# Designs tried in a protein design run: designed miniproteins, single chains, continued (2). Part 5

Each design is a single chain, and the fold is of that chain. pLDDT is the mean over its residues in the fold that is shown.

## One batch from the design tools (miniprotein)

Design m4148
Fold by ESMFold2-Fast:
Structure m4148 (fold): chain A 63 residues (1-63)
Amino acid sequence: PSQKDIEDALIKAGASPEDAKKAAELLTQADTASPEEARALVEEAAKLVGMSPRELTDLAHAA
């Protein structure tokens, strides 16, 4: 999925536009990061939008 697809999915799930944009940016960075860096980025994004890392990852993969 594109960064915009993830952002739109997060907004639909109830995130604010500002938090959704930031979380989508972090998830896009995670796609090209090392596994350890990706884990940290996903945790940060999940905390920002009030989701578990698993919930956020599932939502991003569905977008």
Scores: mean pLDDT 81

Design m4149
Fold by ESMFold2-Fast:
Structure m4149 (fold): chain A 90 residues (1-90)
Amino acid sequence: TREVDRHLEEAVRYIEEYKAGNKEAFDKAIEHLKRALELDPNYAPAYLLLGQVYDLRGEKEKAIEYYKKAIEIDPSNTVAKERLEKLLKE
């Protein structure tokens, strides 16, 4: 849906801001991803981005949980599988 896609796009923007050093962007990214999942609870891209943003914050256990959920919903997602493999190897 259009709203789900918009929230995903906003989350991606805030994740890039977080990478650039804006710590406040973390909460905004999570807020938009949560909104996307309220609209579509099985939206695999939102779970992938939740995994990525928690990984960036160093919250390894949460990142693993969200990557696993993304793979459960979309087993063809090679990015989620690669990210999960790297975290489990550490």
Scores: mean pLDDT 86

Design m4150
Fold by ESMFold2-Fast:
Structure m4150 (fold): chain A 83 residues (1-83)
Amino acid sequence: LAQPVKEVQELLKEAAKALEAGKYEEAIKLAEKALELAEKAGDELGKLHALGLLAEAYKKLGKYEEAEKLEKEVKEIIAKAAA
């Protein structure tokens, strides 16, 4: 598959590592970049993963409203995929 999908996967791995290390602001920046690339590439799995990492990072920062908005997007995508 094309270059963008590999870059999305690499950014998601880096975001997950940042999240695990407690670097929540860095995790957000990496996950946001992954989300933008996933949307441009039509990578629905990459988009789901990026939204999930963003939601978790925002919850760790105490930004529950932002996290809830992202979790709603994740649920909507999963519901459409499971239909």
Scores: mean pLDDT 82

Design m4151
Fold by ESMFold2-Fast:
Structure m4151 (fold): chain A 65 residues (1-65)
Amino acid sequence: ADEDLEKGLELYQQGKYEEAVKYFERAIEKDPNNPRAYQALAVVYYKLGELEKAIEYAKKANSIP
């Protein structure tokens, strides 16, 4: 499993959204075709009130098979 994705999800569950973003971005850098990392970023940006970014990353997740 991607350790950065797992760490990001753990931070998200703790409410540490800004730190979670950093780990999800690292997961995307390692595997740009991983829809789970984009889905996670969409949810985190929604929680941070960054609605435009949330929509952008959700669209990116949906574009990956």
Scores: mean pLDDT 82

Design m4152
Fold by ESMFold2-Fast:
Structure m4152 (fold): chain A 61 residues (1-61)
Amino acid sequence: SPDDLLARLQALVDEKNALQDELLAGQAAGTLSPEQIAALQARIAELSREIQRVADELAAS
């Protein structure tokens, strides 16, 4: 349903924001390895693609 898609979209946006905050804080503190930075960036990119997919599905519904 559109309400389920909206809830899913919000959850994905919240998760992406949390990971972006983690990346920024960790980079500022110097606590992240290059591998951890790459992994966080890859997961943020995956979430961005999923957000776009869900948003497109919601627009079509």
Scores: mean pLDDT 89

Design m4153
Fold by ESMFold2-Fast:
Structure m4153 (fold): chain A 73 residues (1-73)
Amino acid sequence: SDEAELDRLEERLKNAKTPQEYEDIRAEAVRLARRSPDPALRERFAGIHGEASFKLARPLVPAQQAQADALAA
């Protein structure tokens, strides 16, 4: 089911460490979003795509990450 595929992608995204893994996740999220007739599932797949794309395009530099961590504390 699309929900099971979404759960699988969320788990893959959580465990991803390399640029190739993020690229594979975002590509699959786009494919699943395009095939899903459910707007809620499409939005959730779009969220996975966005997060994977963000990890690829703009990882936080160490100074920005330290500031974000300080604000979260």
Scores: mean pLDDT 74

Design m4154
Fold by ESMFold2-Fast:
Structure m4154 (fold): chain A 70 residues (1-70)
Amino acid sequence: MSELQKLVEEFTELYEEILRLTDELNDVEGQKEAQELMKRGQEAVRARDLEKLREVIEKMKELLERLKKK
């Protein structure tokens, strides 16, 4: 499996978990932030920019950790 494919899988799993939590918490701001990160991640995937995709994944992990503390 390529590094890009592994990062895309991680990105997708994080996004799905974030959407689930923001829906459960009724967190409109968290949902907006998740949508913005999804757009940036999709752009990075299209550009095959592994560095940018890792940056987006890291921000998604930060958002997920913040949501779990609510």
Scores: mean pLDDT 83

Design m4155
Fold by ESMFold2-Fast:
Structure m4155 (fold): chain A 65 residues (1-65)
Amino acid sequence: MSKEEIEREVELALELMAGNIALKQGDLEEALAHYERALRLARELGDEELAALLEERIREIREQL
């Protein structure tokens, strides 16, 4: 794993944590922003399973806005 890959993995973990916290607090707009950033990182890392889960979560949040 390169330094860039490690940086993306850390950023992905932080965005997922922030999105989950925002969602739990009912801040749907903040949660959406964090999950959209996490989705971009998951795609860059080639994590297709996580990307699919994030796409579904983003869809659900958008339906509530």
Scores: mean pLDDT 85

Design m4156
Fold by ESMFold2-Fast:
Structure m4156 (fold): chain A 71 residues (1-71)
Amino acid sequence: TAAREAQLRALGDAIVAALRAAGIDASYSLRVYADGRVLLGLSSSEVPTAEQAAAAEAAAAPYEAALQALA
């Protein structure tokens, strides 16, 4: 639904902001399927270091529960 898409876009924006604050150049995309299912994809321009990956997991963890609730 449009409401679910808006919620996923807001979460994508928040996750990308958190990843960028951790030093990862990240972006997101949404794919809307014909059945109404919406998928959030995250991407990065480079392979993160172990420190960047740990910081990104910590920064993104609060949003992961919200993503699971929207699945």
Scores: mean pLDDT 70

Design m4157
Fold by ESMFold2-Fast:
Structure m4157 (fold): chain A 67 residues (1-67)
Amino acid sequence: EAEKVFEEALEEAERLAREGASSEEILKLAEEAAKKLIELGASEREAAARATAIALRAIGVQVDEEL
């Protein structure tokens, strides 16, 4: 399920961000999610958009907690 992969990646990215994970770790998670989405039939464009959303979600959590 592409939707489940995306939701799980968002939750994992938020968890990593709250635990102080590096941007490199967050980007690796987003890249792995993009690969899984493509394997499930998502287009490269959709996978890239969702990977970007995953990375931005994690960065947003870190920024919001820092004010």
Scores: mean pLDDT 76

Design m4158
Fold by ESMFold2-Fast:
Structure m4158 (fold): chain A 71 residues (1-71)
Amino acid sequence: SMSDQQALQLMAQGIQAREQGDYKKAAELFQQAADLAQDPGLKAGALEALSEAYEKLGDTEKAQQYRQQAA
């Protein structure tokens, strides 16, 4: 779908931001990817990546919340 296509592009951008150490930007991009994703596997992947980004930011509560949503 178009939404999944956009979500995949946002995932790629989020991964790039994460590789650059920009966890704040990565979290923003992964959040957008999760919101647009219609495929359950893609949404779970985006939520897992979002959880990891929040762990790096020190936001343990949000990290746990998104990890739980990904399961």
Scores: mean pLDDT 90

Design m4159
Fold by ESMFold2-Fast:
Structure m4159 (fold): chain A 79 residues (1-79)
Amino acid sequence: MDEEIKRLEENRKEAEKLLAEGKDPSQAVARIIADDLELAYLRFVKEVLEKKGLPVPEKLTNEFDAEVIRYFLEEKEKE
């Protein structure tokens, strides 16, 4: 997972560079927003796994996303 977070951070830097060059500002902004949202999600998943004492995977899968969402809903239901 840390490698994916690092990849997204690098992609965000490239998008910021494109925005500064003024070639496609709308596309660059959209990419920055998408990368920021994905980074926030991956960081959240990592925190949930660490709190549960589960191993952090190298890559997130759709099945794994479903488990994280289920955990979030369970915590909300306990309120």
Scores: mean pLDDT 68

Design m4160
Fold by ESMFold2-Fast:
Structure m4160 (fold): chain A 104 residues (1-104)
Amino acid sequence: MVVLTQPPSVTAKEGEKVTITATASSDVGTAVSWYKQKPGEGLEVLITNASTRAEGVDPRFSGSGSGTTYTLTISNVQKEDEAVYYALNQADGTLGPGTTLTVT
């Protein structure tokens, strides 16, 4: 089983650029997706195949990844971006532990 590791929390100021990194225990190629979850809501897809933005997702969200390191970048962070962000291994459907974003 490939394990994804994420920081438990990140804090950003409004208008800042924030980066959330997921690390895989072994190489999964580009088979990583990113999801956003607000309290009481389901998972919203943001990025698939490490770098492909999902339809209708704000262009402030971008993804990149190589080998075992995968990055979600949120530019011009807004208060509405407060959520838990999950990396997912597409090969087996395993969710990472999630990173809580707080905007100050």
Scores: mean pLDDT 85

Design m4161
Fold by ESMFold2-Fast:
Structure m4161 (fold): chain A 62 residues (1-62)
Amino acid sequence: GEIFLARAKKDYEAKTENELSLKEGDIVLATESEDPNYYEALNLKTGEIGLVPKEYIEKIEE
């Protein structure tokens, strides 16, 4: 899928080793995951990669 720039809307604590923890305002590169409820994301601040719930991410457009 397409990779897009996005922002964490609120803090998220990873619940499994495959998930990514976020702080509100963190900028990520995100794409669709195999689970329709999650994005696969790279946190540009930490360099960590993992799954995040879509509800915690806001796509940056313009």
Scores: mean pLDDT 83

Design m4162
Fold by ESMFold2-Fast:
Structure m4162 (fold): chain A 87 residues (1-87)
Amino acid sequence: MSPLLRVEAEIGVYEVAAAVYTTIGKQAEAKGDYKKAAEYYEKALEYYEKALKLAESNPEVPQELIEALREAVEEARKKLKEAKEKA
């Protein structure tokens, strides 16, 4: 694979991990377990931040992907803050 495809694949792995943790967090939140929701939203945020840092560190990564990851990080931070305020 080209170097770009390898970097994008690694970013994709982090995005999948973040999505899985976000889903677990939403399930905990639906049950009223805001402490557990906050713990999993924090894990999701960590993986989105890893994806963004990797993307920003590689000049070959498209700007559109970097912007999408920035939005994902901001949304994850918002969910974490809201869950912590209810815990």
Scores: mean pLDDT 86

Design m4163
Fold by ESMFold2-Fast:
Structure m4163 (fold): chain A 61 residues (1-61)
Amino acid sequence: SALEEERKKLLEELEKKLAPLPRSVKLSAIHEFRQFLEEENDLEKIKEYEKKLLENAEKAM
């Protein structure tokens, strides 16, 4: 479905944006985002959550 395709795209984009960060930080953020994707169907909320995860990951350096 279009929603599933967009979710996969957002996850791939997050993984790319997290690439320069330490492995532990990347894995934690990716895991948390995957769990959120299992519970949330609203793309706007998913995008907002991705932004928050990125900010938190950058601060956890």
Scores: mean pLDDT 79

Design m4164
Fold by ESMFold2-Fast:
Structure m4164 (fold): chain A 76 residues (1-76)
Amino acid sequence: SLEELAEEYLKKAEEAEKKGDYLTAAVYYYHAAEYYKKLGKTEEAIELYEKALELAEKAGATSLVDLIKKKIEELK
């Protein structure tokens, strides 16, 4: 289910973040946000996109930063 996929990506994101793997964590938080968006959980999706954005910025992942900013703007 979409809920199971969202939870799996959240778990992987938290583990990557704890290891200091900011790029991997950003990607996993991004995927979790996409699934929450599909579930209609807009508020939770925005929070996860914002977390992914912070980590993508720390990783210097410019293309991912730009993508996430657009996703957040679409939901506001």
Scores: mean pLDDT 88

Design m4165
Fold by ESMFold2-Fast:
Structure m4165 (fold): chain A 60 residues (1-60)
Amino acid sequence: DEIRKKVEESLEQFEEALRAGDVEKANEIASETLDYLLDQKATDLYNEFVQRYAKLLEEY
């Protein structure tokens, strides 16, 4: 599933940005991924992505 692959890749890039302390880049990755998921009408994956990046934000 191409949409699932995009979610996993975006979460990896998001966590890398957080580890680097680049909050601006992390926010850009999250925003771009959310826009992509909205365009794809992937509501379940959108909600999953939001929950998963929120957990990453709590860790950093």
Scores: mean pLDDT 84

Design m4166
Fold by ESMFold2-Fast:
Order: structure tokens, then C-alpha cells, then sequence
Structure m4166 (fold): chain A 70 residues (1-70)
């Protein structure tokens, strides 16, 4: 996956989080996108997307906070 595709997929995940009412998750994803850390973005896409679809917003938030703390 290209860096551009990773960024576009994270932007899509931000829109999904907002549509689901997961505002904290959306804000953390925006911070991740601004960081430019494509490795952390890939980890977010592989795990946080599934957590959002399952309504597991607190677990998604905790994961993203850990990715941003690195």
C-alpha cells in the first residue's frame, strides 16, 4: 500500500468514526494523520477500523493513544 493510499484510508476512517459518533477516536486519527507516521497509520487501519465497526470505541481510543505516545 502506498503512503498516499494509507493517508486516504485514514481519512476515510476519520469520516467513519465521526459518522458513528466516536469524536475522540476521530480526533486521535487526525493527530495520527498529521504526525506522518505511516507505520502507526497502518496499525490503526488494521485494528481500529474493526473496533469501530464493532462499536468498541474505548478500545479504539486506547489503541490510538498508545500509537501517538510512541
Amino acid sequence: MSDEEIRENVEGLIELARALGAEEVAELLEKLLKSGDTEAMQQALSVAGSLLFEGRFEEARELLEKLLAK
Scores: mean pLDDT 81

Design m4167
Fold by ESMFold2-Fast:
Structure m4167 (fold): chain A 63 residues (1-63)
Amino acid sequence: SLEEIVEALEKADKDGDGTLSLPEVIKAAEELGLDPLELYKELDVDGDGVITKKELEAFKSKI
């Protein structure tokens, strides 16, 4: 579910730096059996190649 995706992504940012890199997003997507590029595209709303905490919050709001 979308909640599982969010939980996996939050766990990938375990150090709490407020940023997810591509490898962390790929790891979460692989764990959930998702396409890493599709997940990355959904999260990287600002297109800067980095997933921030604010983007995760926006994604959570869509669930």
Scores: mean pLDDT 69

Design m4168
Fold by ESMFold2-Fast:
Structure m4168 (fold): chain A 58 residues (1-58)
Amino acid sequence: SAEAERALAAGAAAGSAAAGAVAWHDLYKMGLTTREGAVRAAGAKTAEEALAAARDGL
């Protein structure tokens, strides 16, 4: 959905490792990404890598 897409993009942009991990955990709890996608996205070094990891599980 467009709403899920915007949420994933915002999560990827949140960008520091600590802030990103918190954001990806919340997106997982909301059902916007998978558990595995959230874990990989939290470990990503770039916003593009984080977004790709989150989408890979959908």
Scores: mean pLDDT 66

Design m4169
Fold by ESMFold2-Fast:
Structure m4169 (fold): chain A 85 residues (1-85)
Amino acid sequence: MENLAKGLKALKEGNYEEAVKYFEQAIKEDPNNAEAYTLLGEAYLKLGDYEKAISYFEKAIQLDPSNTYARELLEKAKEALEKKK
């Protein structure tokens, strides 16, 4: 899970495009990693790509329905998309 850790560091530093690359690599290594999908969605949310953020949060919730953080971020992404023209 080194790519997940590198992605988290990039996300905290505000390097959202770099975070996306690391989280995409983490998903390729473990396609069932709900956390990696949640964090990829968060990175896209920070980049303003609300449609991609929504799709990744929905995938995270499908893999882990108990993930309250992904559900909260999904609602935020949906609200942001509704306000965007």
Scores: mean pLDDT 85

Design m4170
Fold by ESMFold2-Fast:
Structure m4170 (fold): chain A 84 residues (1-84)
Amino acid sequence: EEEDKRFLKHAAEVIKRAAEAVEQGNTEEADILSALVYIMAAIAKIDGRTEDAELLSRAADAVDQGNTEEAKKLAEQIEKRAEE
């Protein structure tokens, strides 16, 4: 479970960086980081962590759509799950 918590904490950091990249107009970095979050969502789904996978997918979608407010909210939610 500690590895799972580290994974989610890292995922939240990636999402926050992706949102910042969108805000700065760095579309290349945002696209790469969003792709990484989708991969992390797939890993969580394979691992049976359905709720984590859904949150990660929604965060990646928010980044991809330029919705940085939603992406940051989802990152905070994921970070809380990592700390619980």
Scores: mean pLDDT 84

Design m4171
Fold by ESMFold2-Fast:
Structure m4171 (fold): chain A 76 residues (1-76)
Amino acid sequence: MQLELAEEYEKKGKEYEKKKNYQEASRMYIMAGMLYLALGLNDKAAEMYRQAAKMYEKLGNKNLAKMLYKKADELE
């Protein structure tokens, strides 16, 4: 089901983050956020976008991180 898919992307994001693969972690967190948003789980979607923003900060992409933090804040 779509919820299990969102949870799998969140789990993969955490695993990539643990391995310090911030590029793949950000992609997984964005996919999880989009799926949670489609399910109406706005708090979970906001959390995923904030995790993706943190990954972009680690990659030095401050502009993309800022946009994702703003996206997350607008969902709360």
Scores: mean pLDDT 87

Design m4172
Fold by ESMFold2-Fast:
Structure m4172 (fold): chain A 58 residues (1-58)
Amino acid sequence: TAEEERQKIAKEIAETLNKIGDALDKAIEIAKKKKPDASFEERLEIIDKEFKKLAAKL
């Protein structure tokens, strides 16, 4: 039914968002480990680069 399909889509979206969140957390940890003394802008650039690599695998 349309209701069952809608709920399935909602669940898949939620699961995808959780995976995106996990990828972001991992990217932040990689950035901290890679350059602990990074400036704010340098840290954001590292997070962006590492997040894009992880997100590409989702």
Scores: mean pLDDT 81

Design m4173
Fold by ESMFold2-Fast:
Formats: C-alpha cells, structure tokens, sequence
Structure m4173 (fold): chain A 68 residues (1-68)
C-alpha cells in the first residue's frame, strides 16, 4: 500500500493526537510515530500487555478514521 503526502500527514496527526491522549490517561509511557509512503510504524511503551493492546487498538482506530 502506498500513501500520499496528504494521507501521511493525516495519519501522523491522528496517531500523535491519540498517543498524547493515551499518555495523559496514564495507559502508556510514550508513543512514537513514523509514517512513510509504504508503512505506518507506531512504537508504544506500556506497563502491561493489556494497556499496550488497548493503546494499539485506539491508535489503529484513529489512523483508520483519518484515512476514511
């Protein structure tokens, strides 16, 4: 899959915004986002597997919404 420049900007903004909410809620310690024309990489530092799973799902939903 190839992302346009506009799609990359939207994905990065959505992932960072949701990541910041997760940090504020205390679910994760940090979130880093890297978006290229072929991939979206999100690295999440969480204290538990449950928190990591919830964080991953919320970021994925935000990215999906940004592409719709």
Amino acid sequence: TTYTADQRAAIEAAARAEGNKLIEEGLVKSVSVRVTDTEVVVHIEAKSFEDQTKASERIAAAVRAALA
Scores: mean pLDDT 79

Design m4174
Fold by ESMFold2-Fast:
Structure m4174 (fold): chain A 65 residues (1-65)
Amino acid sequence: MERIRAALRRASGGGEVLTAEQGREALREAGMSDEQADLAVRIASGGGERATVEALLAAAELVLG
């Protein structure tokens, strides 16, 4: 999870919120598949355009099991 947290933090520029596109790219960079990253972003954003770093991290952990 630390690699995913680091990628999300970098993509946010140290902030707490990412766009869905930024979140997907950061999760893929951290080693998640396209399908896993898309699912995690959909969960974290509730189908919206933005998600918090914390929500994305929680969703990624849930998707990875």
Scores: mean pLDDT 82

Design m4175
Fold by ESMFold2-Fast:
Structure m4175 (fold): chain A 102 residues (1-102)
Amino acid sequence: LEELAEQARGLREALRDAKRAAEEGDLETAAARAEAAAQGAEALARRSPDPEVAELLREAARHAREAARAAEEGDGEEAIRHLEEAIRALEEAVERLRELAA
């Protein structure tokens, strides 16, 4: 579980970086980072032994993909909203993983 928590924290940071790029108007970087984070979250969901963590990681992946699509369409405001939801879901997953690892 420690490795999963570390990887989830890394994905959270990647999503924060994607949000920063979107806020700065770099929608190309925001889209690429959000898509990469979505793929990472899906991979972690498949490896998670806890179904609640797996569901939170899938929720984060879904929102990250929606953010990437919005950024590709030039809608920075929508991309930021979806990135915020992805970050929230991932923060919940990280907290759940900490509880399980303790």
Scores: mean pLDDT 87

Design m4177
Fold by ESMFold2-Fast:
Order: structure tokens, then C-alpha cells, then sequence
Structure m4177 (fold): chain A 62 residues (1-62)
């Protein structure tokens, strides 16, 4: 279960990076927010914090 949540966090982070490369800051921010939620559920609170911070900055750019 935690391993699956960690994989979901990684997948959503990858999706966020793809949207960021495309210049879609709104979708990138949403993807990083979802990644942070999965990271938090997996017990990786530091990763969740970093992903939420990144998402917030991207929302300010959108």
C-alpha cells in the first residue's frame, strides 16, 4: 500500500514535469499537488512539503 502510494507520487510528479515543459503551469501545479497528497499518505512528509511548495509557485506563474 505505501509502495503503491509512493509510485503514484512519482507518476504525478513526472506528469507535473511534463506539463511544466509544455508551459501549462496550471496543470503542472495540479499534478504536483496530487503527487504531494500521495507522498504524504506514503509517509514522505518532506517530499510532500517540497511538492506543495513547487505547486504553489507554479500557480503564481499561471
Amino acid sequence: MKRELALQATSHSFLGIAYLEDGDYEQAARSFEEAARYAEQAGDLELARKLRERARKLRELA
Scores: mean pLDDT 82

Design m4178
Fold by ESMFold2-Fast:
Structure m4178 (fold): chain A 62 residues (1-62)
Amino acid sequence: SEEELIEKAVELALKYFKTKDEEEREKLVKELAEILAKLSPEAQEKAVEEALKEIEKLYEEE
């Protein structure tokens, strides 16, 4: 479902920011791009907004 793809995109974005392994980072970027390509433009925008909110929380939680 679209909601599951949005959730997965957010999960991958968070893993990208937490990962120290460059090879894993490249893999995550590829997977994220494939998921985003399956989403409508509106769902892509929603996924980006949700990912940014979660990333913001990571910076607030020291």
Scores: mean pLDDT 77

Design m4179
Fold by ESMFold2-Fast:
Structure m4179 (fold): chain A 58 residues (1-58)
Amino acid sequence: SADRRNLRSALLYYALYYLGQGYSRAEAMRLAVEVVRELSKTLSPAEILALAEQLVAE
């Protein structure tokens, strides 16, 4: 589904962000999952992706 694709993309962007902050791959993925889970309580998958894209943009 589009929602599943949007959440996977958001997860990747958050993981990349945490890798850039110096976290290990395992820690970066865990943190990315935690952030997406928390945001999912109030935001749609598309809104979560938009935030993730803004975070990794120059």
Scores: mean pLDDT 87

Design m4180
Fold by ESMFold2-Fast:
Structure m4180 (fold): chain A 97 residues (1-97)
Amino acid sequence: MPVPSGDWLALVKAALAAGADAVPITIFGDTSEEEKERALKQIPELIKLAKEQKRKIVVNTTNSPVAKELVEEIKKEAEKAGVPITVTNGTPGDPGA
């Protein structure tokens, strides 16, 4: 049961409250169009949180068209707001992709 894209804000707020040095975002290859629409609406608030907390954004993603679209929007909004962003492509169980 893979998809927290609908819960990004809750997960990010919890991570920041726990003392995380970055705003974590995970994008799965099986993200649906409805989940993509919901995720796109959350991006501006995620960027605002990263800027307010003076934290960078770290995106863990997979190699899919939907994931690429979400990553591109996160990058655009992060650059627009002056927030640093790192994108990591990892295969589950691969320590260094």
Scores: mean pLDDT 71

Design m4181
Fold by ESMFold2-Fast:
Structure m4181 (fold): chain A 62 residues (1-62)
Amino acid sequence: SELEKLVKEIEELAKKLDLDTVEEILAESFEEVEKKYNINDYEKLEKELAEITLEKLKEKLK
């Protein structure tokens, strides 16, 4: 699925960063999703969270 592909890419990029940095990115991504979306659509939230997390990881690796 699309979500599985996003999660796999996130895991690959996360291996290149410190655990503390990855935890910070996950916390920031979750906070951003909570601010923008209702938490009653879990499938949509999981995808948005994955996309935001991937974007932030890519920014750290530039």
Scores: mean pLDDT 76

Design m4182
Fold by ESMFold2-Fast:
Structure m4182 (fold): chain A 55 residues (1-55)
Amino acid sequence: SAEVEAAKAALRAHLEAQGKPEAAARVEDIVDSLVAAGVSDAAILTFINWVIENS
């Protein structure tokens, strides 16, 4: 979804700004895997927001 893609982009930018580009790439892959597995957008957004708040 557009909301998940926007949140994923924000997460990538956040981690890259912290000097963690490899972590950014890995978390992006995890999000893409969750989408492919049919996990709800709400659950994916909760995960992304948790990573931003705790990294």
Scores: mean pLDDT 84

Design m4183
Fold by ESMFold2-Fast:
Structure m4183 (fold): chain A 71 residues (1-71)
Amino acid sequence: MLSKEEAKEVLKAALDALKAGNLAAAEFGLRTVIEKSEDEELKRYAEEALEALRRGDVETAIRLLEEALKL
C-alpha cells in the first residue's frame, strides 16, 4: 500500500506526464494510486482524473491532479 505522501509523489509524476503529453505514463500513475493508495480522497481524485482522460478531457484531469496535490 502507498502512504499518502507516496501517493502524492505518484500523482505529481502523473501531472508532469500529462503536461508533457505522455498520456500512457499518466494513466499508469493514476491506476497505481487507485489500486494501492491508503488515502480514499486521493483515490477518488485519481479515479475522476482517469475518467476525464478516458473522455479526452486532459484539462480537467490536470486540474483534478493539481487539487489533489494541495491536500
Scores: mean pLDDT 86

Design m4184
Fold by ESMFold2-Fast:
Structure m4184 (fold): chain A 95 residues (1-95)
Amino acid sequence: SKDKLINDLETLIKKLKKGISEVTITIDGEEITFKLKTQKERDTIVLDLEILLDLLKKNQITEEKAIDALKILSKEVSKGNLELAKEDLTKLLSK
């Protein structure tokens, strides 16, 4: 549900802002994990997550696209590719 996804995103953002280095959210039975060791890395991803949250709240993006964006961000973060995660999110949001 969109409301659940919004709540999960708000919780993820809040935990990362608080300095929690590993956060897992569960969407449709799938675990999406963010492991970000520095506050600079967390702040970078938080900006992308806040954009995604705003688009969801304004109905400018579908739940499916938002979930895909989260999976892309998580996957690239797990590889240490924060810049590539940002580029992939931008491409997904432009389509």
Scores: mean pLDDT 81

Design m4185
Fold by ESMFold2-Fast:
Formats: sequence, structure tokens, C-alpha cells
Structure m4185 (fold): chain A 88 residues (1-88)
Amino acid sequence: AAYEEAVRHIREAAEALRKAKQALDDGNFEEALKYARESIEHAERAIEAARQADVPDFDRENLIHTARVLREEAERLEKEAQAGIDAK
């Protein structure tokens, strides 16, 4: 359960991140901010689920690392989207 939840949240974080990037490229800063925040929330839930997963250390560390990378990228996009809103 926890492992599958971590994998699902990583997938949802990546999909939200992709949507945030697309919205940012299209100049839809409000939509980009929404998806960036959604990606951050999923990445944080993935880290929590991964820490509770009954899996080998290598699998757990890989899940946590992947989720942290997605969170960092999403936080960067959140910042860019907010700057775009403030510039309007």
C-alpha cells in the first residue's frame, strides 16, 4: 500500500509539474501556480509514503530522491509563476 501510494504520488507530481511547465510557457501564470502547488503537495505525500514503505533501502531512497527532485523543480516553477502574476 505505502509503496504503491508513493509511486502514484510521484506520477501525479510529475504530471502536475508537466502541466505547470506548459501553463507557464503559455503565459497562464495562475494555472501554472495551481499546478506547481499541486505537484509540491503530491511530492511531499510521496516522500511520506516512501518513508513508511516496507521495501529495501535502495527502493525507499530512490522514491524519496525522485520525489525531492520533483518538489524542488515544482518550487522553482511556483516562484516563476508567482513572479509572472505580480508582473501583470
Scores: mean pLDDT 88

